# Ledger of designs, part 1: designed miniproteins, single chains, continued (5)

No score or structure here was measured in a lab: all are predicted.

Each design is a single chain, and the fold is of that chain. pLDDT is the mean over its residues in the fold that is shown.

## One batch from the design tools (miniprotein)

Design m16001
Fold by ESMFold2-Fast:
Structure m16001 (fold): chain A 76 residues (1-76)
Amino acid sequence: SEKYKEGRQGAIEIAEQIAETGEASEELKEKYSGAAGMIEDVVEYAEEEARKKGEDGEEAKRETARKMIEGLKEEL
């Protein structure tokens, strides 16, 4: 469906920006608000979990974003 394709594309773009820069722009978050919320919740959770284990939170956040991109680009 149109909504599914738009959501997936938005999630990919947001996750790619987080993987490259550590955060998504306000413009992308406004354009794909639903996808932005979902991606941010997941990567922020990964960052917090890494910090609790004494690991690099920023690295965990970027790595989680990269893994999400792989899943979103996977064809059924």
Scores: mean pLDDT 78

Design m16002
Fold by ESMFold2-Fast:
Structure m16002 (fold): chain A 107 residues (1-107)
Amino acid sequence: DPNAEVMRERLLAQARKDGKVTEEQVEEGLRLLEEGVEKKDPKLAEEGLRLLGYDEFVDWIRNSKNAKDHALLALARTLLGKELSEEERKVFPNAVSADELYKLLTR
């Protein structure tokens, strides 16, 4: 998947540049995101996001009153360069906005 490879390279480059997470954390985090998306398991997506350094954003989603599990899976899918599922698109605006996800991925 060309989009997934671009996102992986970007996350690895950011890890090398700022040192906030290790390259091993990026690889394991992306593996957990892929597994979480495939199994539709938000707990695996949460673990992957935390390894990628998105702890504060995961905690914000968990403390929100909206559809938290769909927000975690939507963020995981976005970081893998994948399209959102039909179910995720239906609840995504109530969980996390596309602009908020884009802002996190571009900063």
Scores: mean pLDDT 71

Design m16003
Fold by ESMFold2-Fast:
Formats: C-alpha cells, structure tokens, sequence
Structure m16003 (fold): chain A 64 residues (1-64)
C-alpha cells in the first residue's frame, strides 16, 4: 500500500495534480492511524475494516 501510494504521489507531482496529492496525504495519515490502532491491539476487526477502506480508496485513485 505505501509503495503504491509513493508511485501515485510521484505521478501526481509530475502532473501538478494537487487534488490527488491531497488525497494521497489523507491516505498516508489513515495508514498511520491504522498502525497505532494495530499496535494497541484494541480491535482487530475494526483495524481490518479500516485497512479494507484504505485499500478500496487506493484502488479508486489507481483507476484515475
């Protein structure tokens, strides 16, 4: 996921697509939140659901 985001970030920077860069920044933040939740072992099912939502949003960005 982070490797795919990095590739999309480079492409968006090249194209000066600031909207996509903003969306990528939001996904990096969501991944950081997911790591904190996973480290806390608070709710593995909630962490899995958040991960699935992040992956879906990444796939939507890849289709653009």
Amino acid sequence: MEEELRKLEKEAEKNKDYQTLFDIGALYLALAVLRVLDEKHFDPEASARLRARIEKQLEELKKK
Scores: mean pLDDT 76

Design m16004
Fold by ESMFold2-Fast:
Order: C-alpha cells, then structure tokens, then sequence
Structure m16004 (fold): chain A 109 residues (1-109)
C-alpha cells in the first residue's frame, strides 16, 4: 500500500528531524500527502510535537491499510500540525488524535 508507505516514511522523517520534505503515496482510491518544514533550532516542546505527529502518521498508515481511511493530507511546521484533508470511516478518530497531539505540544510550550 503506497499511501501507507508514504505515511510511514513521513513518520520516520519526523523522528529523524529532517528539516524539510514532501511525502506522497496513492493506492487505488486511497492517498496520503504530507510536508514538513522545521526551524533551524528545535525546542523540546517542538521535538515532542514531532514525536506526536509521527505517531499520528503511523496510526494513519494502519488505517489506510485496513481500509478505514481513504485520504489524509497534513503539514508539520515547527512542531505545529495542520490537517488539510481527511476522509474515511476513521476520520473522527484521526481528528481526535490530532487534537490531543496539538494540545500536548501547546501545554509544553
């Protein structure tokens, strides 16, 4: 599943603190697209935000493989996560996980 593969590659890039990148994959009717842009220096809060975003992307990969998610597009900039598009049965679950991750990042900031 190329969409799930792209989501996992994105998660790995976030954990490796890659300064920038774009990740995209499609498999039939399913797609994943994400981009990352990081500042030159990361705060501890921003690093936590990246780890939470990586976990979210790993969850999305599983849901794409299970057929529970159809489309997921997001961006991560300085630890801040923005969802651009999401569709599928697990849409609500994924949005809740994103809200949790963003709240944890903001509390630590």
Amino acid sequence: NEAARAARAFAEALRAEEPSGEYEGRDGGRSFRARVELPAELTPAQRLGLDLAAGLAENAARELEAGELDTFELEVRGGRITVLRVSGEERGKLLNELAKAQAEYEQLE
Scores: mean pLDDT 75

Design m16005
Fold by ESMFold2-Fast:
Structure m16005 (fold): chain A 55 residues (1-55)
Amino acid sequence: NPSFSEEELKFIELREKEGFDSDENIIAVAKEKSPELEEKMRKALEEREKIEEQL
């Protein structure tokens, strides 16, 4: 699980605050900006899903 920069964490926070429609849209936007950002966003979403799956 990669360590995120402060800027990447802010992007995740804005995503949650604004209530984006879907995670796939977040990844698509990140991919257009930077392949590095896309990979980090994918990892963040995977970790979120793992947490949500654990009951």
Scores: mean pLDDT 63

Design m16006
Fold by ESMFold2-Fast:
Structure m16006 (fold): chain A 71 residues (1-71)
Amino acid sequence: GAVKALEAKDYKRAVEELKKEFEKNPNPSPGTLLLYGIAAEKIGDTKEASRAYGRVYFQLGVTAEEAEKLF
């Protein structure tokens, strides 16, 4: 799955796997969104990475501004 692709540094594959998961489940867990954000960042998709991180922060009850201070 996506985690194995990330461990192999196959970030493009990780993004593809996670996008397929999001098509089936539009409300993924914070952990899944974080992995997607990391993979998107690695392939230069800063827009998708930012959107994923924003969704993580929202689900954890932390604003993006607060999260930048913590992480």
Scores: mean pLDDT 73

Design m16007
Fold by ESMFold2-Fast:
Structure m16007 (fold): chain A 84 residues (1-84)
Amino acid sequence: ASAEELDARAAKAAALIKVIKENPGVAAAFNAFVDAVNAGDLAAARAAADALIAEASKHPDKALADATIAVVEAMLATAEASGG
């Protein structure tokens, strides 16, 4: 990956961390998502991702919310591709 791609990934990761720290509901949903992915339960992972997206979308900073949602969707797509 280029330095610009690594910087973009770091920025998205920082956005997710910030939303988790500011919103306990997002933290709980993220933990449920990670647990489901680690268990190989794609149905539970999808449900947890939907809950995480719903909680993230409530954040007053829409750019931060959108960045967080994009990270969750990318993680879910990766989990589904790895499970198939």
Scores: mean pLDDT 75

Design m16008
Fold by ESMFold2-Fast:
Structure m16008 (fold): chain A 87 residues (1-87)
Amino acid sequence: MAREELMKILEEARKTANELGQRAEDAVAQGRITPEQLQAFANYAVAAMLRLVGLLLELDSIDPKTLLEEARKIYEDLVARGEAVLA
């Protein structure tokens, strides 16, 4: 169960990161954000995805509730940072 829920969070994060990435590329093309801001967000998104993947490796070592709360927090922080950059 926890593995299935974590995989759903990871898939949501992947789809959202791709959507935010496309919006950020469009924002650079429109002059709304800098290439440096896009690169900073891309670096953050990669780090967030690596953390989520790392949680898959810890499924048998960490309390499922704590693990899923951490995964949701990583996802929410990724979304908030992407939206802040694009504002």
Scores: mean pLDDT 83

Design m16009
Fold by ESMFold2-Fast:
Structure m16009 (fold): chain A 74 residues (1-74)
Amino acid sequence: SELARKIAEKLYADPEKLQDFLDQYKATQEWLAQQIKNNSLPQQLLEPAYRQQLAQQLALVEQVLKHIEELEAK
């Protein structure tokens, strides 16, 4: 999306912010994987509305990462 592209361009222009973003994404993925493995998903993730919101946020992050890869390739 255009929003994801603009976010990616801003992050790519600031290496410190880009690294922060990547570190946060990795930490979130590791945390979620651990919750799934332990069958200890927060009750909030059982609510359809919350899961939909989380899915939308993850989709945006994935689009941002794709645009960052495109920027790195030039």
Scores: mean pLDDT 73

Design m16010
Fold by ESMFold2-Fast:
Structure m16010 (fold): chain A 84 residues (1-84)
Amino acid sequence: MENIEKELKELDKKIAELQTRLDQVAARENAGVEFTEEQRKEIVDLESELLELRAKKIMLENYTPEEIEAFEKRVKESREKAKK
C-alpha cells in the first residue's frame, strides 16, 4: 500500500538521520569533546525521538492501517500524559 510505504520510507530517513547524528555525537564525546548540560539534554531528546520513530516503524511493518492508527492514538495519549 503506497501510503504506508511512503510513511515507512519517511520514518526510515528520519531514523537514519537521527541515528547518524547520535553516532557522530558519541564519536565526538569519546574523542574528548566536552558537551554542555544543555547539549546533553538535546541529545537525550533526540534519543527519545528516535525510540518513538523506531516503535512506529515496527508497527507499520507488522500491522494493518487500522491497527497502526490505533497504535498511533495510544502513543499520542502516552506522550500527552508524559507532558503533565
Scores: mean pLDDT 75

Design m16011
Fold by ESMFold2-Fast:
Order: structure tokens, then sequence, then C-alpha cells
Structure m16011 (fold): chain A 95 residues (1-95)
């Protein structure tokens, strides 16, 4: 139940980011976020995140991704690399 709630929150975040980026970047963004999802779910399990903690982190990452793609004109691949690096740092700090 808890993990299923986190997975649903991430899927909802994918739709939110895709909807808020330029149309020509939407497919690339969806693919990049789907590639990040398994890593995020595994991290949430490893750190035993509550649904509330996971949702807060997802909200922060969602806002960051939209800003970087829409305002800074970064590619989905560049944002994916930054997000994965940020999640690795987060894991390290929570250990």
Amino acid sequence: MKLEEIERAFDEAIETVVKNVPKDKQEEVRKAMEEVKPYFIELAKKLNLTPEEAKRLIEQLTKFAISMIKEKNLTAEQVKEIVLAALRVYEFLKR
C-alpha cells in the first residue's frame, strides 16, 4: 500500500512535468522520467521513506525539472543526469 502510493505519486508527477514543458520536448521528458522512476522507487525503499516524505521530494524534483527545461532550456537528458546526481547525494546524506 505505501509503495503503491509512492508509485502513483511519481506517475502523477510524470504527467505534470510533461504537461508543463514544450510540446516538442514532451516525449523525451516522459522517457527520461520513466528511466528515473525505478531508481526513485528503489531509493524510497532503501531509505524507508514515508509517502509524505516521498511526495515532498517528488514535488521538489517536479518543480526543478519544469524550471530547468522551460526556463533554462536544458534537455531532458541533462535534467535526468542532474536529478540522478541529486538523488545520490540525498541517499548519502540520509545514511
Scores: mean pLDDT 84

Design m16012
Fold by ESMFold2-Fast:
Structure m16012 (fold): chain A 100 residues (1-100)
Amino acid sequence: GDALLDEKLSKLPKEIQELVRRLRTLVRNGAPKEEVIAALKELGDAAIKSFKNPEIQKLIKEDFENYLKLLEETDDSDTIHREVLLDRLVFALSYYYEKE
């Protein structure tokens, strides 16, 4: 449900929340794959830099690399599939930030 996703998003740092909202807007509006990929990379870089623990940095990097691969397999018409991928990424990020 969207309510649970919004709760998880609210637990992220403000900068990360803003980058996630931007990425969600691009996905929901059916933006071209290259724009979604660029926003995903920007979010990943910001998320990795926000952690000092090398093990958490590695896990985040691996999660973003996996989502990038899955996103590359989508077409610009796959807005629902892209949104599901983003939602799963937000849940993964919230888990890491809840431990800091």
Scores: mean pLDDT 82

Design m16013
Fold by ESMFold2-Fast:
Structure m16013 (fold): chain A 88 residues (1-88)
Amino acid sequence: DALAEALRAELAAEYERLRAEEIAPEEVIEILEEVVRRLAEEEGLSEEERKELEEGLEATKERIRAGDPAVRAAVRHSARLLEEREAA
C-alpha cells in the first residue's frame, strides 16, 4: 500500500510535468528506447528476455503514438529513476 501510494504520487508528478512541457510523442519514445537499452545492458538479460523486452517496447511505442498519457508518464518516471540510480 505504501509502495503503491509512493509510485502513484511520483507518476502523478511526472504526468503533470509532461503535460506542462508538452513533450512530443517522439521525445517520449526516445526516452523509452534509452531506458530499455540501459536496462537490457545492466541486467545481463538472456536472449529470450531481451526479445520479450523488445516486443514490449514496440507495443509501448504504439500506445505512446496513440496519445496514452499514462504510458508517457510511466516512461518518464522510469528514465528519472535510472538517472537517480546512476548518480547514487
Scores: mean pLDDT 64

Design m16014
Fold by ESMFold2-Fast:
Structure m16014 (fold): chain A 90 residues (1-90)
Amino acid sequence: GEIAKGAEAAADGARAAAEGAESGDVAKAAGGAIAAIGGAESARLAGPENEGARKAAEGAEKAAEGAAKMDAEKAREGAKEAEEGAKEAK
């Protein structure tokens, strides 16, 4: 479904952002952050009242913020929240 697709995109982007921040790969962190924000927007538009989609979007936004600062801990925390939200999105 559209909600699950948006949430999954947010989680995938958040994971890439966290991996980039953790490895010091600025290009991967930036690319992951862009994908995470795009996925978050898609999830919010597809399921504005879906709790899993909101959690995925919030986690992805946190991961993107962490990646922008190369804060691996914050990016990883956001990626975990995004993955949990994506699993809850139905």
Scores: mean pLDDT 84

Design m16015
Fold by ESMFold2-Fast:
Structure m16015 (fold): chain A 90 residues (1-90)
Amino acid sequence: SAAEAARRAQEELEKELARLEEELKKEIEEMKAAGMSTEEIQEKLRAAAEAAVAAAPEELVAEARRLTAPGSSPLAVLYAIRLLEFLAAL
Protein backbone atom coordinates (compact mmCIF):
# COMPACT_ATOMS: atom_id res chain seq x y z
CA SER A 1 0.00 0.00 0.00
CA ALA A 2 0.99 3.66 -0.35
CA ALA A 3 1.02 4.03 3.44
CA GLU A 4 3.41 1.08 3.86
CA ALA A 5 5.69 2.45 1.11
CA ALA A 6 5.71 5.90 2.77
CA ARG A 7 6.52 4.37 6.19
CA ARG A 8 9.45 2.37 4.74
CA ALA A 9 10.72 5.46 2.87
CA GLN A 10 10.56 7.49 6.12
CA GLU A 11 12.47 4.79 8.06
CA GLU A 12 15.19 4.62 5.37
CA LEU A 13 15.37 8.43 5.18
CA GLU A 14 15.84 8.63 8.98
CA LYS A 15 18.68 6.07 8.78
CA GLU A 16 20.37 7.98 5.93
CA LEU A 17 20.01 11.30 7.81
CA ALA A 18 21.67 9.71 10.88
CA ARG A 19 24.49 8.35 8.66
CA LEU A 20 25.12 11.77 7.05
CA GLU A 21 25.13 13.43 10.51
CA GLU A 22 27.69 10.84 11.75
CA GLU A 23 29.93 11.43 8.70
CA LEU A 24 29.83 15.22 9.17
CA LYS A 25 30.58 14.82 12.91
CA LYS A 26 33.59 12.57 12.14
CA GLU A 27 34.95 15.06 9.56
CA ILE A 28 34.62 17.95 12.06
CA GLU A 29 36.29 15.88 14.82
CA GLU A 30 39.18 14.95 12.46
CA MET A 31 39.70 18.62 11.52
CA LYS A 32 39.67 19.61 15.21
CA ALA A 33 42.19 16.82 15.98
CA ALA A 34 44.41 18.24 13.19
CA GLY A 35 44.48 21.58 15.08
CA MET A 36 42.10 23.55 12.84
CA SER A 37 40.20 26.48 14.37
CA THR A 38 36.38 26.66 14.26
CA GLU A 39 36.64 29.42 11.61
CA GLU A 40 39.04 27.33 9.45
CA ILE A 41 36.73 24.28 9.72
CA GLN A 42 33.67 26.37 8.74
CA GLU A 43 35.50 27.89 5.74
CA LYS A 44 36.80 24.48 4.56
CA LEU A 45 33.32 22.91 4.85
CA ARG A 46 31.76 25.89 3.02
CA ALA A 47 34.30 25.73 0.17
CA ALA A 48 33.89 21.93 -0.17
CA ALA A 49 30.08 22.25 -0.15
CA GLU A 50 30.16 25.03 -2.80
CA ALA A 51 32.39 22.88 -5.05
CA ALA A 52 30.12 19.81 -4.59
CA VAL A 53 26.96 21.85 -5.35
CA ALA A 54 28.65 23.30 -8.49
CA ALA A 55 29.46 19.75 -9.68
CA ALA A 56 25.92 18.41 -8.99
CA PRO A 57 23.23 18.00 -11.72
CA GLU A 58 21.26 21.25 -12.28
CA GLU A 59 17.88 19.56 -11.61
CA LEU A 60 19.02 18.30 -8.17
CA VAL A 61 20.43 21.73 -7.26
CA ALA A 62 17.13 23.40 -8.26
CA GLU A 63 15.07 20.94 -6.16
CA ALA A 64 17.46 21.21 -3.18
CA ARG A 65 17.19 25.03 -3.31
CA ARG A 66 13.37 24.69 -3.36
CA LEU A 67 13.55 22.56 -0.18
CA THR A 68 15.92 25.02 1.56
CA ALA A 69 15.23 28.67 2.46
CA PRO A 70 16.55 31.39 0.09
CA GLY A 71 20.10 32.25 1.17
CA SER A 72 20.68 28.88 2.89
CA SER A 73 24.34 27.87 3.38
CA PRO A 74 26.05 25.75 0.67
CA LEU A 75 26.33 22.94 3.25
CA ALA A 76 22.52 22.92 3.76
CA VAL A 77 21.99 22.79 -0.04
CA LEU A 78 24.52 19.93 -0.34
CA TYR A 79 22.76 18.03 2.47
CA ALA A 80 19.43 18.43 0.63
CA ILE A 81 21.06 17.15 -2.62
CA ARG A 82 22.38 14.06 -0.77
CA LEU A 83 18.92 13.33 0.67
CA LEU A 84 17.28 13.76 -2.77
CA GLU A 85 19.83 11.37 -4.36
CA PHE A 86 19.12 8.85 -1.57
CA LEU A 87 15.33 9.09 -2.06
CA ALA A 88 15.72 8.66 -5.84
CA ALA A 89 17.66 5.41 -5.22
CA LEU A 90 14.82 3.95 -3.09
Scores: mean pLDDT 76

Design m16016
Fold by ESMFold2-Fast:
Structure m16016 (fold): chain A 90 residues (1-90)
Amino acid sequence: KKEEILAKIRAVDAKYKDIKFSDISAKKASERENKAYNIFKPLYQDLLDAGKSKKSIVIDAKFIVNFFKNIGDEGAANGVTKAAKEVLAA
């Protein structure tokens, strides 16, 4: 399931090709939330700095959040949500 999700993400945007979902793997949801936050916050900031619209970043973040929820990873989904909200609020 993780490999299928990773392949779909990599097909959408070149920036996602460098993300290994194994790097988010942890037993505790809070640890996965922190790992996802630390990975996706700089990624979304880079996309904003590269000239992607805030609307485009919202769509990209929702796509990633929905995939994490579909595999039952609420921790990672929460981390991505926090990262996107903070980047878009700045």
Scores: mean pLDDT 73

Design m16017
Fold by ESMFold2-Fast:
Structure m16017 (fold): chain A 71 residues (1-71)
Amino acid sequence: MALEEAEREALELAEYGRELAEKSSGPKAVAYQIGGALGGMGAAIEAWLKGEITPEQAREISRRAFEIAMG
């Protein structure tokens, strides 16, 4: 389903950024956290713009991506 696919893509990007941050230190770790959050939010926005999910679903996925990547 489109929602499940959008969630998977967004949260995998956020998780990947968090994992890279955990393996890094200093400014590089912060950059990976921000990158993961932005990547996940970007994927959610893209799915919404393609008509695959609602704006409310994109907002919720974006919030979850931010929480995963930033802690």
Scores: mean pLDDT 85

Design m16018
Fold by ESMFold2-Fast:
Structure m16018 (fold): chain A 78 residues (1-78)
Amino acid sequence: MAVEEAVERIRRITEETVAELEKLGHPETAKELREAAERAIEWIRSHAEELSAEELEAAVEAMEAAGRLAIEKARAEA
């Protein structure tokens, strides 16, 4: 996976998760997730030359898992 592919996937996952969290009435959690995603993207870009394709895929998978957990928690607390 290329750095820009990983960044695009993280942004897409984050936008989908944020939209769902906002619909569930959790705009603060949505904001925190968006901020965490931007920090992850900045870190990935600053380490682009050092990150393997496997590490980039793992970062995307971690973001997917975090998004799923945030939505599950929001639904359980609603």
Scores: mean pLDDT 82

Design m16019
Fold by ESMFold2-Fast:
Structure m16019 (fold): chain A 55 residues (1-55)
Amino acid sequence: SEDEKLLEEYIKRLKEDIERLRASATPENQAGVDRRIRALEEEIKRIKEGYEKLK
């Protein structure tokens, strides 16, 4: 329960980082922004998969 809440907060933070990156995107930096967003989305996926394996 407590670990689940900590994971939810961490995922929330990662989602906020993704939204901030989207807001800062320009045509010149789009490729870099896209790579960072994919890395953050992969991190969220890994967290969810790790939690499913530990329950």
Scores: mean pLDDT 81

Design m16020
Fold by ESMFold2-Fast:
Structure m16020 (fold): chain A 57 residues (1-57)
Amino acid sequence: MITEEHRKKAQELLDKLNLPKEVAKQLLEKELTEARNDPSTSEEKIEVLEAALELLE
């Protein structure tokens, strides 16, 4: 479940990437797919990536 902390971290991630919305969305969708398929990825990272995609709309 996406929390306010996840949304804050997601916004910081988006600001750091400084990419056009379309490019950021494509990159984050790929990162999220890879994160979900990697058993070493933390649930927190997945939630932050999901929040970032929601912020991009």
Scores: mean pLDDT 77

Design m16021
Fold by ESMFold2-Fast:
Structure m16021 (fold): chain A 63 residues (1-63)
Amino acid sequence: SQREKAEKLIEEYKPKFEAAATDAAAIADLVNEARKEAEKLGLSEEQIKEILQELDKTVQEAQ
């Protein structure tokens, strides 16, 4: 399902976002990479926004 795809993408990218949490340029690159992967999976713009918000929350918690 689309939800399972989104959850898997979040799980894959969380450690990458945590590692880059203090590097704004690295976070921007990861955001673009995660967006492209979500688009390849056929996720909607709304679902992509939800994924990126969850990953941003990971960055905030890691700082």
Scores: mean pLDDT 80

Design m16022
Fold by ESMFold2-Fast:
Order: sequence, then structure tokens, then C-alpha cells
Structure m16022 (fold): chain A 71 residues (1-71)
Amino acid sequence: MSGEQLWQERLAARFGANGEGKGTAPALRGRFASAAAIADVIRNGVPGTIFPPLGLSDAEREALAAYISTL
């Protein structure tokens, strides 16, 4: 599954199709300094937000982090 597909299926409902934020969910577009920082957020979630830890494989997490880094 591509990072774009993972974003659309797992996160777009919470954060918007382009990571612009929705309701109480913060904007993710342009917020992260590196793909490694994004991968950490995907693994652990963000404390104090509605972003949950995702049960993704290492390959899926890397693909999703790469996609988010383009937002």
C-alpha cells in the first residue's frame, strides 16, 4: 500500500485529505522537520491530541512518513 493510500484510508478522515486539520485535529501539513519525526509520530501518536498510535508495519510507516513529508 502506498503512503498516499495509507493517508487517505487511516488519517484523512481525522486530519483532512491534505493534512490541513479537521475539527479538533491539528494541521499536519508542513509541521514536521523530517521523515524520521513523522515516523515517530505514526508509531507513538502525539500526546494531548486525538492522533492515535497506528498498528502499521515498518514498511507501511516508512511509506506513510515519506508521503506526509511531501505535504
Scores: mean pLDDT 64

Design m16023
Fold by ESMFold2-Fast:
Structure m16023 (fold): chain A 91 residues (1-91)
Amino acid sequence: MSDEEIVRQGLLNVGFSEELAEAFARALVNLAKREKQSLSDVITRIGTLVAEGRLEEVRELLIEAGLSEEEAERIVEAMAAQIEQLRAARP
């Protein structure tokens, strides 16, 4: 299974739609290749930015990775909602 496919399945399990999971997985793989970083490092970096409320930086990274502004915005919104849900459950 490709790295992109593994990440896509993980995003689906977290609650992303098939469309957003596919777009996000592709962007993460592209960022890893572009920055010569591991896929896990890129995921951790984006997760940290979202946790810190730096959503604009995440949006910009996704656009630079080849996503449209609409796709990047929807992904960032979904990530923020998921993190808020987890924090509400375990403050």
Scores: mean pLDDT 76

Design m16024
Fold by ESMFold2-Fast:
Structure m16024 (fold): chain A 82 residues (1-82)
Amino acid sequence: SFEELVEKYEKFIREGIAKIEAETDPQKRRELGLEFLKKLIDLLNSPDPEVRQAVLEALKRLAEEDVRYRGLYNFFKNLLGE
């Protein structure tokens, strides 16, 4: 279902950010951040509109719960023209 896709991408985003925040080495943290951003961009450029909408909805919900995700949500919302 769409809700299951949103929950899947919420988990993906939370785990990605947590992994980056847990890394103490600046070079590895940068590498993890770039890999995470690349994966997010790939999902937001998915040919499946349901995947694109589920990722944006996941980012929106996370931004509503925690202001740290608000910048990420606004960046990708603007990138997609939505």
Scores: mean pLDDT 83

Design m16025
Fold by ESMFold2-Fast:
Structure m16025 (fold): chain A 110 residues (1-110)
Amino acid sequence: MELFVELAKILFYQKLGDYEKAKEIYEKNRDKIAEFLTKKELSPLEKAVLEAITAIINNDIDKAREALQKVRELAPENKKLILYMEAVIEYLETGDKERALEIFKKAEEA
């Protein structure tokens, strides 16, 4: 789960144009990301998270919202992950950096 939080943070900074911060987090997690990508079998939660990540990368807001709903249903206790994903999707949907940063700050506190 910590890896998925880090991936959501990378996407958040990348979409906001903070490429240096996104790269810093990516470099720190490079080996774990590579290991995860070689995984042959994914849990339902891991599949839902990957669907959300892929939709966010492609700026597909509707699919990102749908995949995030699956994450909420499968793992409602993962508030930190859910809030980081909400922050990036909110920014993609509205372009409101202040609102997205507010949600991101709540994720940091979760």
Scores: mean pLDDT 84

Design m16026
Fold by ESMFold2-Fast:
Structure m16026 (fold): chain A 94 residues (1-94)
Amino acid sequence: SKKKEELEKLADEMQEMVKKLVEFLDENPELAKKFREAQESGDLKKIAELIFELKKEGKEEEALNLAKLLLQRQGIDPSKLTDEEIEEYVKSLL
């Protein structure tokens, strides 16, 4: 089933992204605290600050993936935007 294969691939990609993010946050307890606060408050600015810090520390893939999740949560399809447009949107929330 093509739909089942696409869904399994998406689940695997999300799991790998979460694993990389958790490993990074375990090495950065200050960012782990900010991530928890952002998740609990629903404050878009705090999520945007975390994305910006991830990018600044060279975690560009994790930052971009978290930004795409933020856009999806806001009802925006990230596939319609360039990586540069996604970054500009995140910066607009700071």
Scores: mean pLDDT 71

Design m16027
Fold by ESMFold2-Fast:
Structure m16027 (fold): chain A 60 residues (1-60)
Amino acid sequence: MKLKIIGKNKYNLEESEGDVEITAEEFDKMSDEERIEFFKKYLGLSEEVAKQVVDAIKKK
């Protein structure tokens, strides 16, 4: 499943065409655990990789 982010986001994620739309504000309101599950569901990442991505975003 492809991810499409609408508007400005704090995480410097690239905008891409996809079948799932999420606003940057909605993404920003997610908890760390919700973001991990989001990356697992929509990007097909393993739990370990999704945790690493979320941690990298937090360190910015």
Scores: mean pLDDT 61

Design m16028
Fold by ESMFold2-Fast:
Structure m16028 (fold): chain A 88 residues (1-88)
Amino acid sequence: IKEIDKAIEYAQKAIEALDSGNVEEALKNFEKALEYLKKSGIDTPFAKIAIRYLEKAIEAVKQGNLDEAKRYAELAMLAATMAIAEVE
């Protein structure tokens, strides 16, 4: 689904920004990923899990816990992929 695919794309860009030390860009990309997840309108358990992990990733970035943020983002992308499988 186009919106979830965009969410995964932005989450990946955010992880790349964290790897390069660009925290501001990472935060913007995580916020875009969350926006697209919510915009998808998919109300499945894995979609809710993806939103929760992405919110945790954003909070971890704000706290300076970059490794934790990256881990939560990876879990969010996995859950988003599983949400796509639930509706296909």
Scores: mean pLDDT 83

Design m16029
Fold by ESMFold2-Fast:
Structure m16029 (fold): chain A 100 residues (1-100)
Amino acid sequence: DELVEEIEKLLEEYLEKLKKTKDGKEFVKLVREFAEEMLEKAKQIKDPEAMKRFYELVAEFLEEAMRLAAKRLDKESFDEVVEIISELAKELKELVDKNL
C-alpha cells in the first residue's frame, strides 16, 4: 500500500526531528504538527486493513515520542505533549471504530 509506505516514511522523519530537537517548545510544536498531519492522513484511509496498520504504526511512534518527552522535556512541555497525544489517540480510535 503506497499510502502506508508514505506514512512509514513520515513517521521516521518526525521521529528523527524529535530526536534532534533541543528545545521543549519546538518538541511540542513538532508533536502538534505530527498529530494534525496524521489525523488528515487517517481520514483518507478507506481500507480496514490499511487503517489497522496505520493505527499500529502511529501507536508505536507515540510510545517512542512519549519516551523521548519524558527523558528530555520539562514538566510543562511534557504535560502539553501528553495532552496532544491523548487527544490524537482518542480521535484515531474513533476513526478506527467507525471504519472497522
Scores: mean pLDDT 81

Design m16030
Fold by ESMFold2-Fast:
Structure m16030 (fold): chain A 78 residues (1-78)
Amino acid sequence: PTLSEDATEEDLLEHFEEMAEALNLPEEAVEGIRKALEALLAGGSEEEVLSLLKSVPESLRQVVLDEMKAFLERQKER
């Protein structure tokens, strides 16, 4: 499933939860993703966001961060 350009924060979180379930990621990874998105929306640094994603497999951290950044750019265009 591909996220729409009009996707909400809830839609993005649902997308990450579906990804985590498909990859059998622990609950800590899902919680880390939620906190990372909240921190990014609050103006947190990329380093802070990445530290919150430490429970996410290293290969997926950059993908998650990139999707969160793309979401923020779409929100700014509204």
Scores: mean pLDDT 74

Design m16031
Fold by ESMFold2-Fast:
Order: sequence, then structure tokens, then C-alpha cells
Structure m16031 (fold): chain A 100 residues (1-100)
Amino acid sequence: MKESVKKLIEDLEELIKNYKNLSKKEFSRRVTIIGAGATLLRLHALLNPEEYSEEVKELIDRVVDLASQAEQYVNQGDFDKALKKVKEILKLTKEILEKL
């Protein structure tokens, strides 16, 4: 799990760093991949509830909600708002890693 969270952080940091150099299609694809990673993390927490504090579970749920919001902004063509949500996901995902 900790390795999967680290990978999600790396994918988020790379997306933020390269944002201005990415096509809209590639940005959209990467946002979808981040959403999939967040959903898999939530699924693992649901299947292994004893491995996660209530605080970490709440952070995971918030990350999934933010990923859904980022994808909604991508679908609306609002890539700047999608990027703001991606930055919020990065902050919360780092907090999850620190608490694991």
C-alpha cells in the first residue's frame, strides 16, 4: 500500500510539473489514471479497515471526491480548475503517506 501511495504522489507531481507542456488529451488521460489510483486506494481501505485509522479513511474519501471533481472539470474543458483539484489531491495524498 505505501508503495502505491508513493507512486500516486509521483504521478501527481509529474502531472503538475509538466502541465503547460501536456496536450489536453494527455492531461485528461493522466487525470483519469489518478482517479483510478485513488479508487483502488479506497477499495483497499474498505477491504482492510483495520490497517487504516478513521482519519486516514476520511483523507482517502476526500482524495476520491477531489479526483471526481478534477475529472468533471476536465469534461467541462476547465483545465485550470482541474489542475487546482490535482494540487489539492497531492497535498492530501502526502498527508495519507505520513499517517500510514
Scores: mean pLDDT 89

Design m16032
Fold by ESMFold2-Fast:
Structure m16032 (fold): chain A 61 residues (1-61)
Amino acid sequence: MPTPEQLVHFLRTLTLKERASREQALALLETLVADARNRYGWSEEEAAALRARMEAEIAAL
């Protein structure tokens, strides 16, 4: 089970390493949030908190 910190770190590492566009980073965010919700059994509140953290990271790109 990944932690929110691990998922945010994964998004940050992958987007920076691949020089991903904002659009590509947003697509990855949607995939990671959907995986947290559907595969890892996270609540709506947990998934929303993850989304907010990832959106803040992408806004800094």
Scores: mean pLDDT 78

Design m16033
Fold by ESMFold2-Fast:
Structure m16033 (fold): chain A 100 residues (1-100)
Amino acid sequence: SAEAAVRANRISAEDFEAAGHPKHAELVRRLAEAAERYGSTLIVAALSPEKRDETVRYLKEALGLSEEQARKLVDEAVAQTRDAIAAGTDEVPVVSPPLA
């Protein structure tokens, strides 16, 4: 989920800061904030290629990331979202239509 990705990114930021990489910690924190703001669009990006390009554009414009950095982060967010869906059976709506 987007919330799980945000939590993971915040934990990672603390680890980077503790390791003496404050610039990387700041980047991860900014990405967590972007994921909170863009959570629904990041989830949709896992299902739609068009939304991935839109999210890349947002990250470039809002955070000043390079295209390579933005694409890598979107790919990581998409992978985390897919992993969360695969791990959480309650996140997969199995709705059989009632037989009339």
Scores: mean pLDDT 55

Design m16034
Fold by ESMFold2-Fast:
Structure m16034 (fold): chain A 97 residues (1-97)
Amino acid sequence: SGPSPALAGMSNEDLVRRALAELDTLDLSDSAKERLRRILLGEKPIVPSDAGTLARLAELATGEPVNQGAVAFLQGLLLMRPVSIEEFLEYLRYLNR
């Protein structure tokens, strides 16, 4: 499939802002929502188990589905090294082509 128009055209700042607005729509505990907010703001490291939830927030923020291969790649990358929120979003944008 071609690139997602919304994800490809949206800045990291805009994507984070929209993801933060969508965070309260998720069926998560208050502590998990606070952790994810801090991750989105670059204040806390991403752990491998967060990759799917961050991808879901990107889907909600853009209205576009995220490629499950992109999620699997990012989870594998997070097992090997730290990944910043900016790098995570750039990989999502690239791999969701």
Scores: mean pLDDT 81

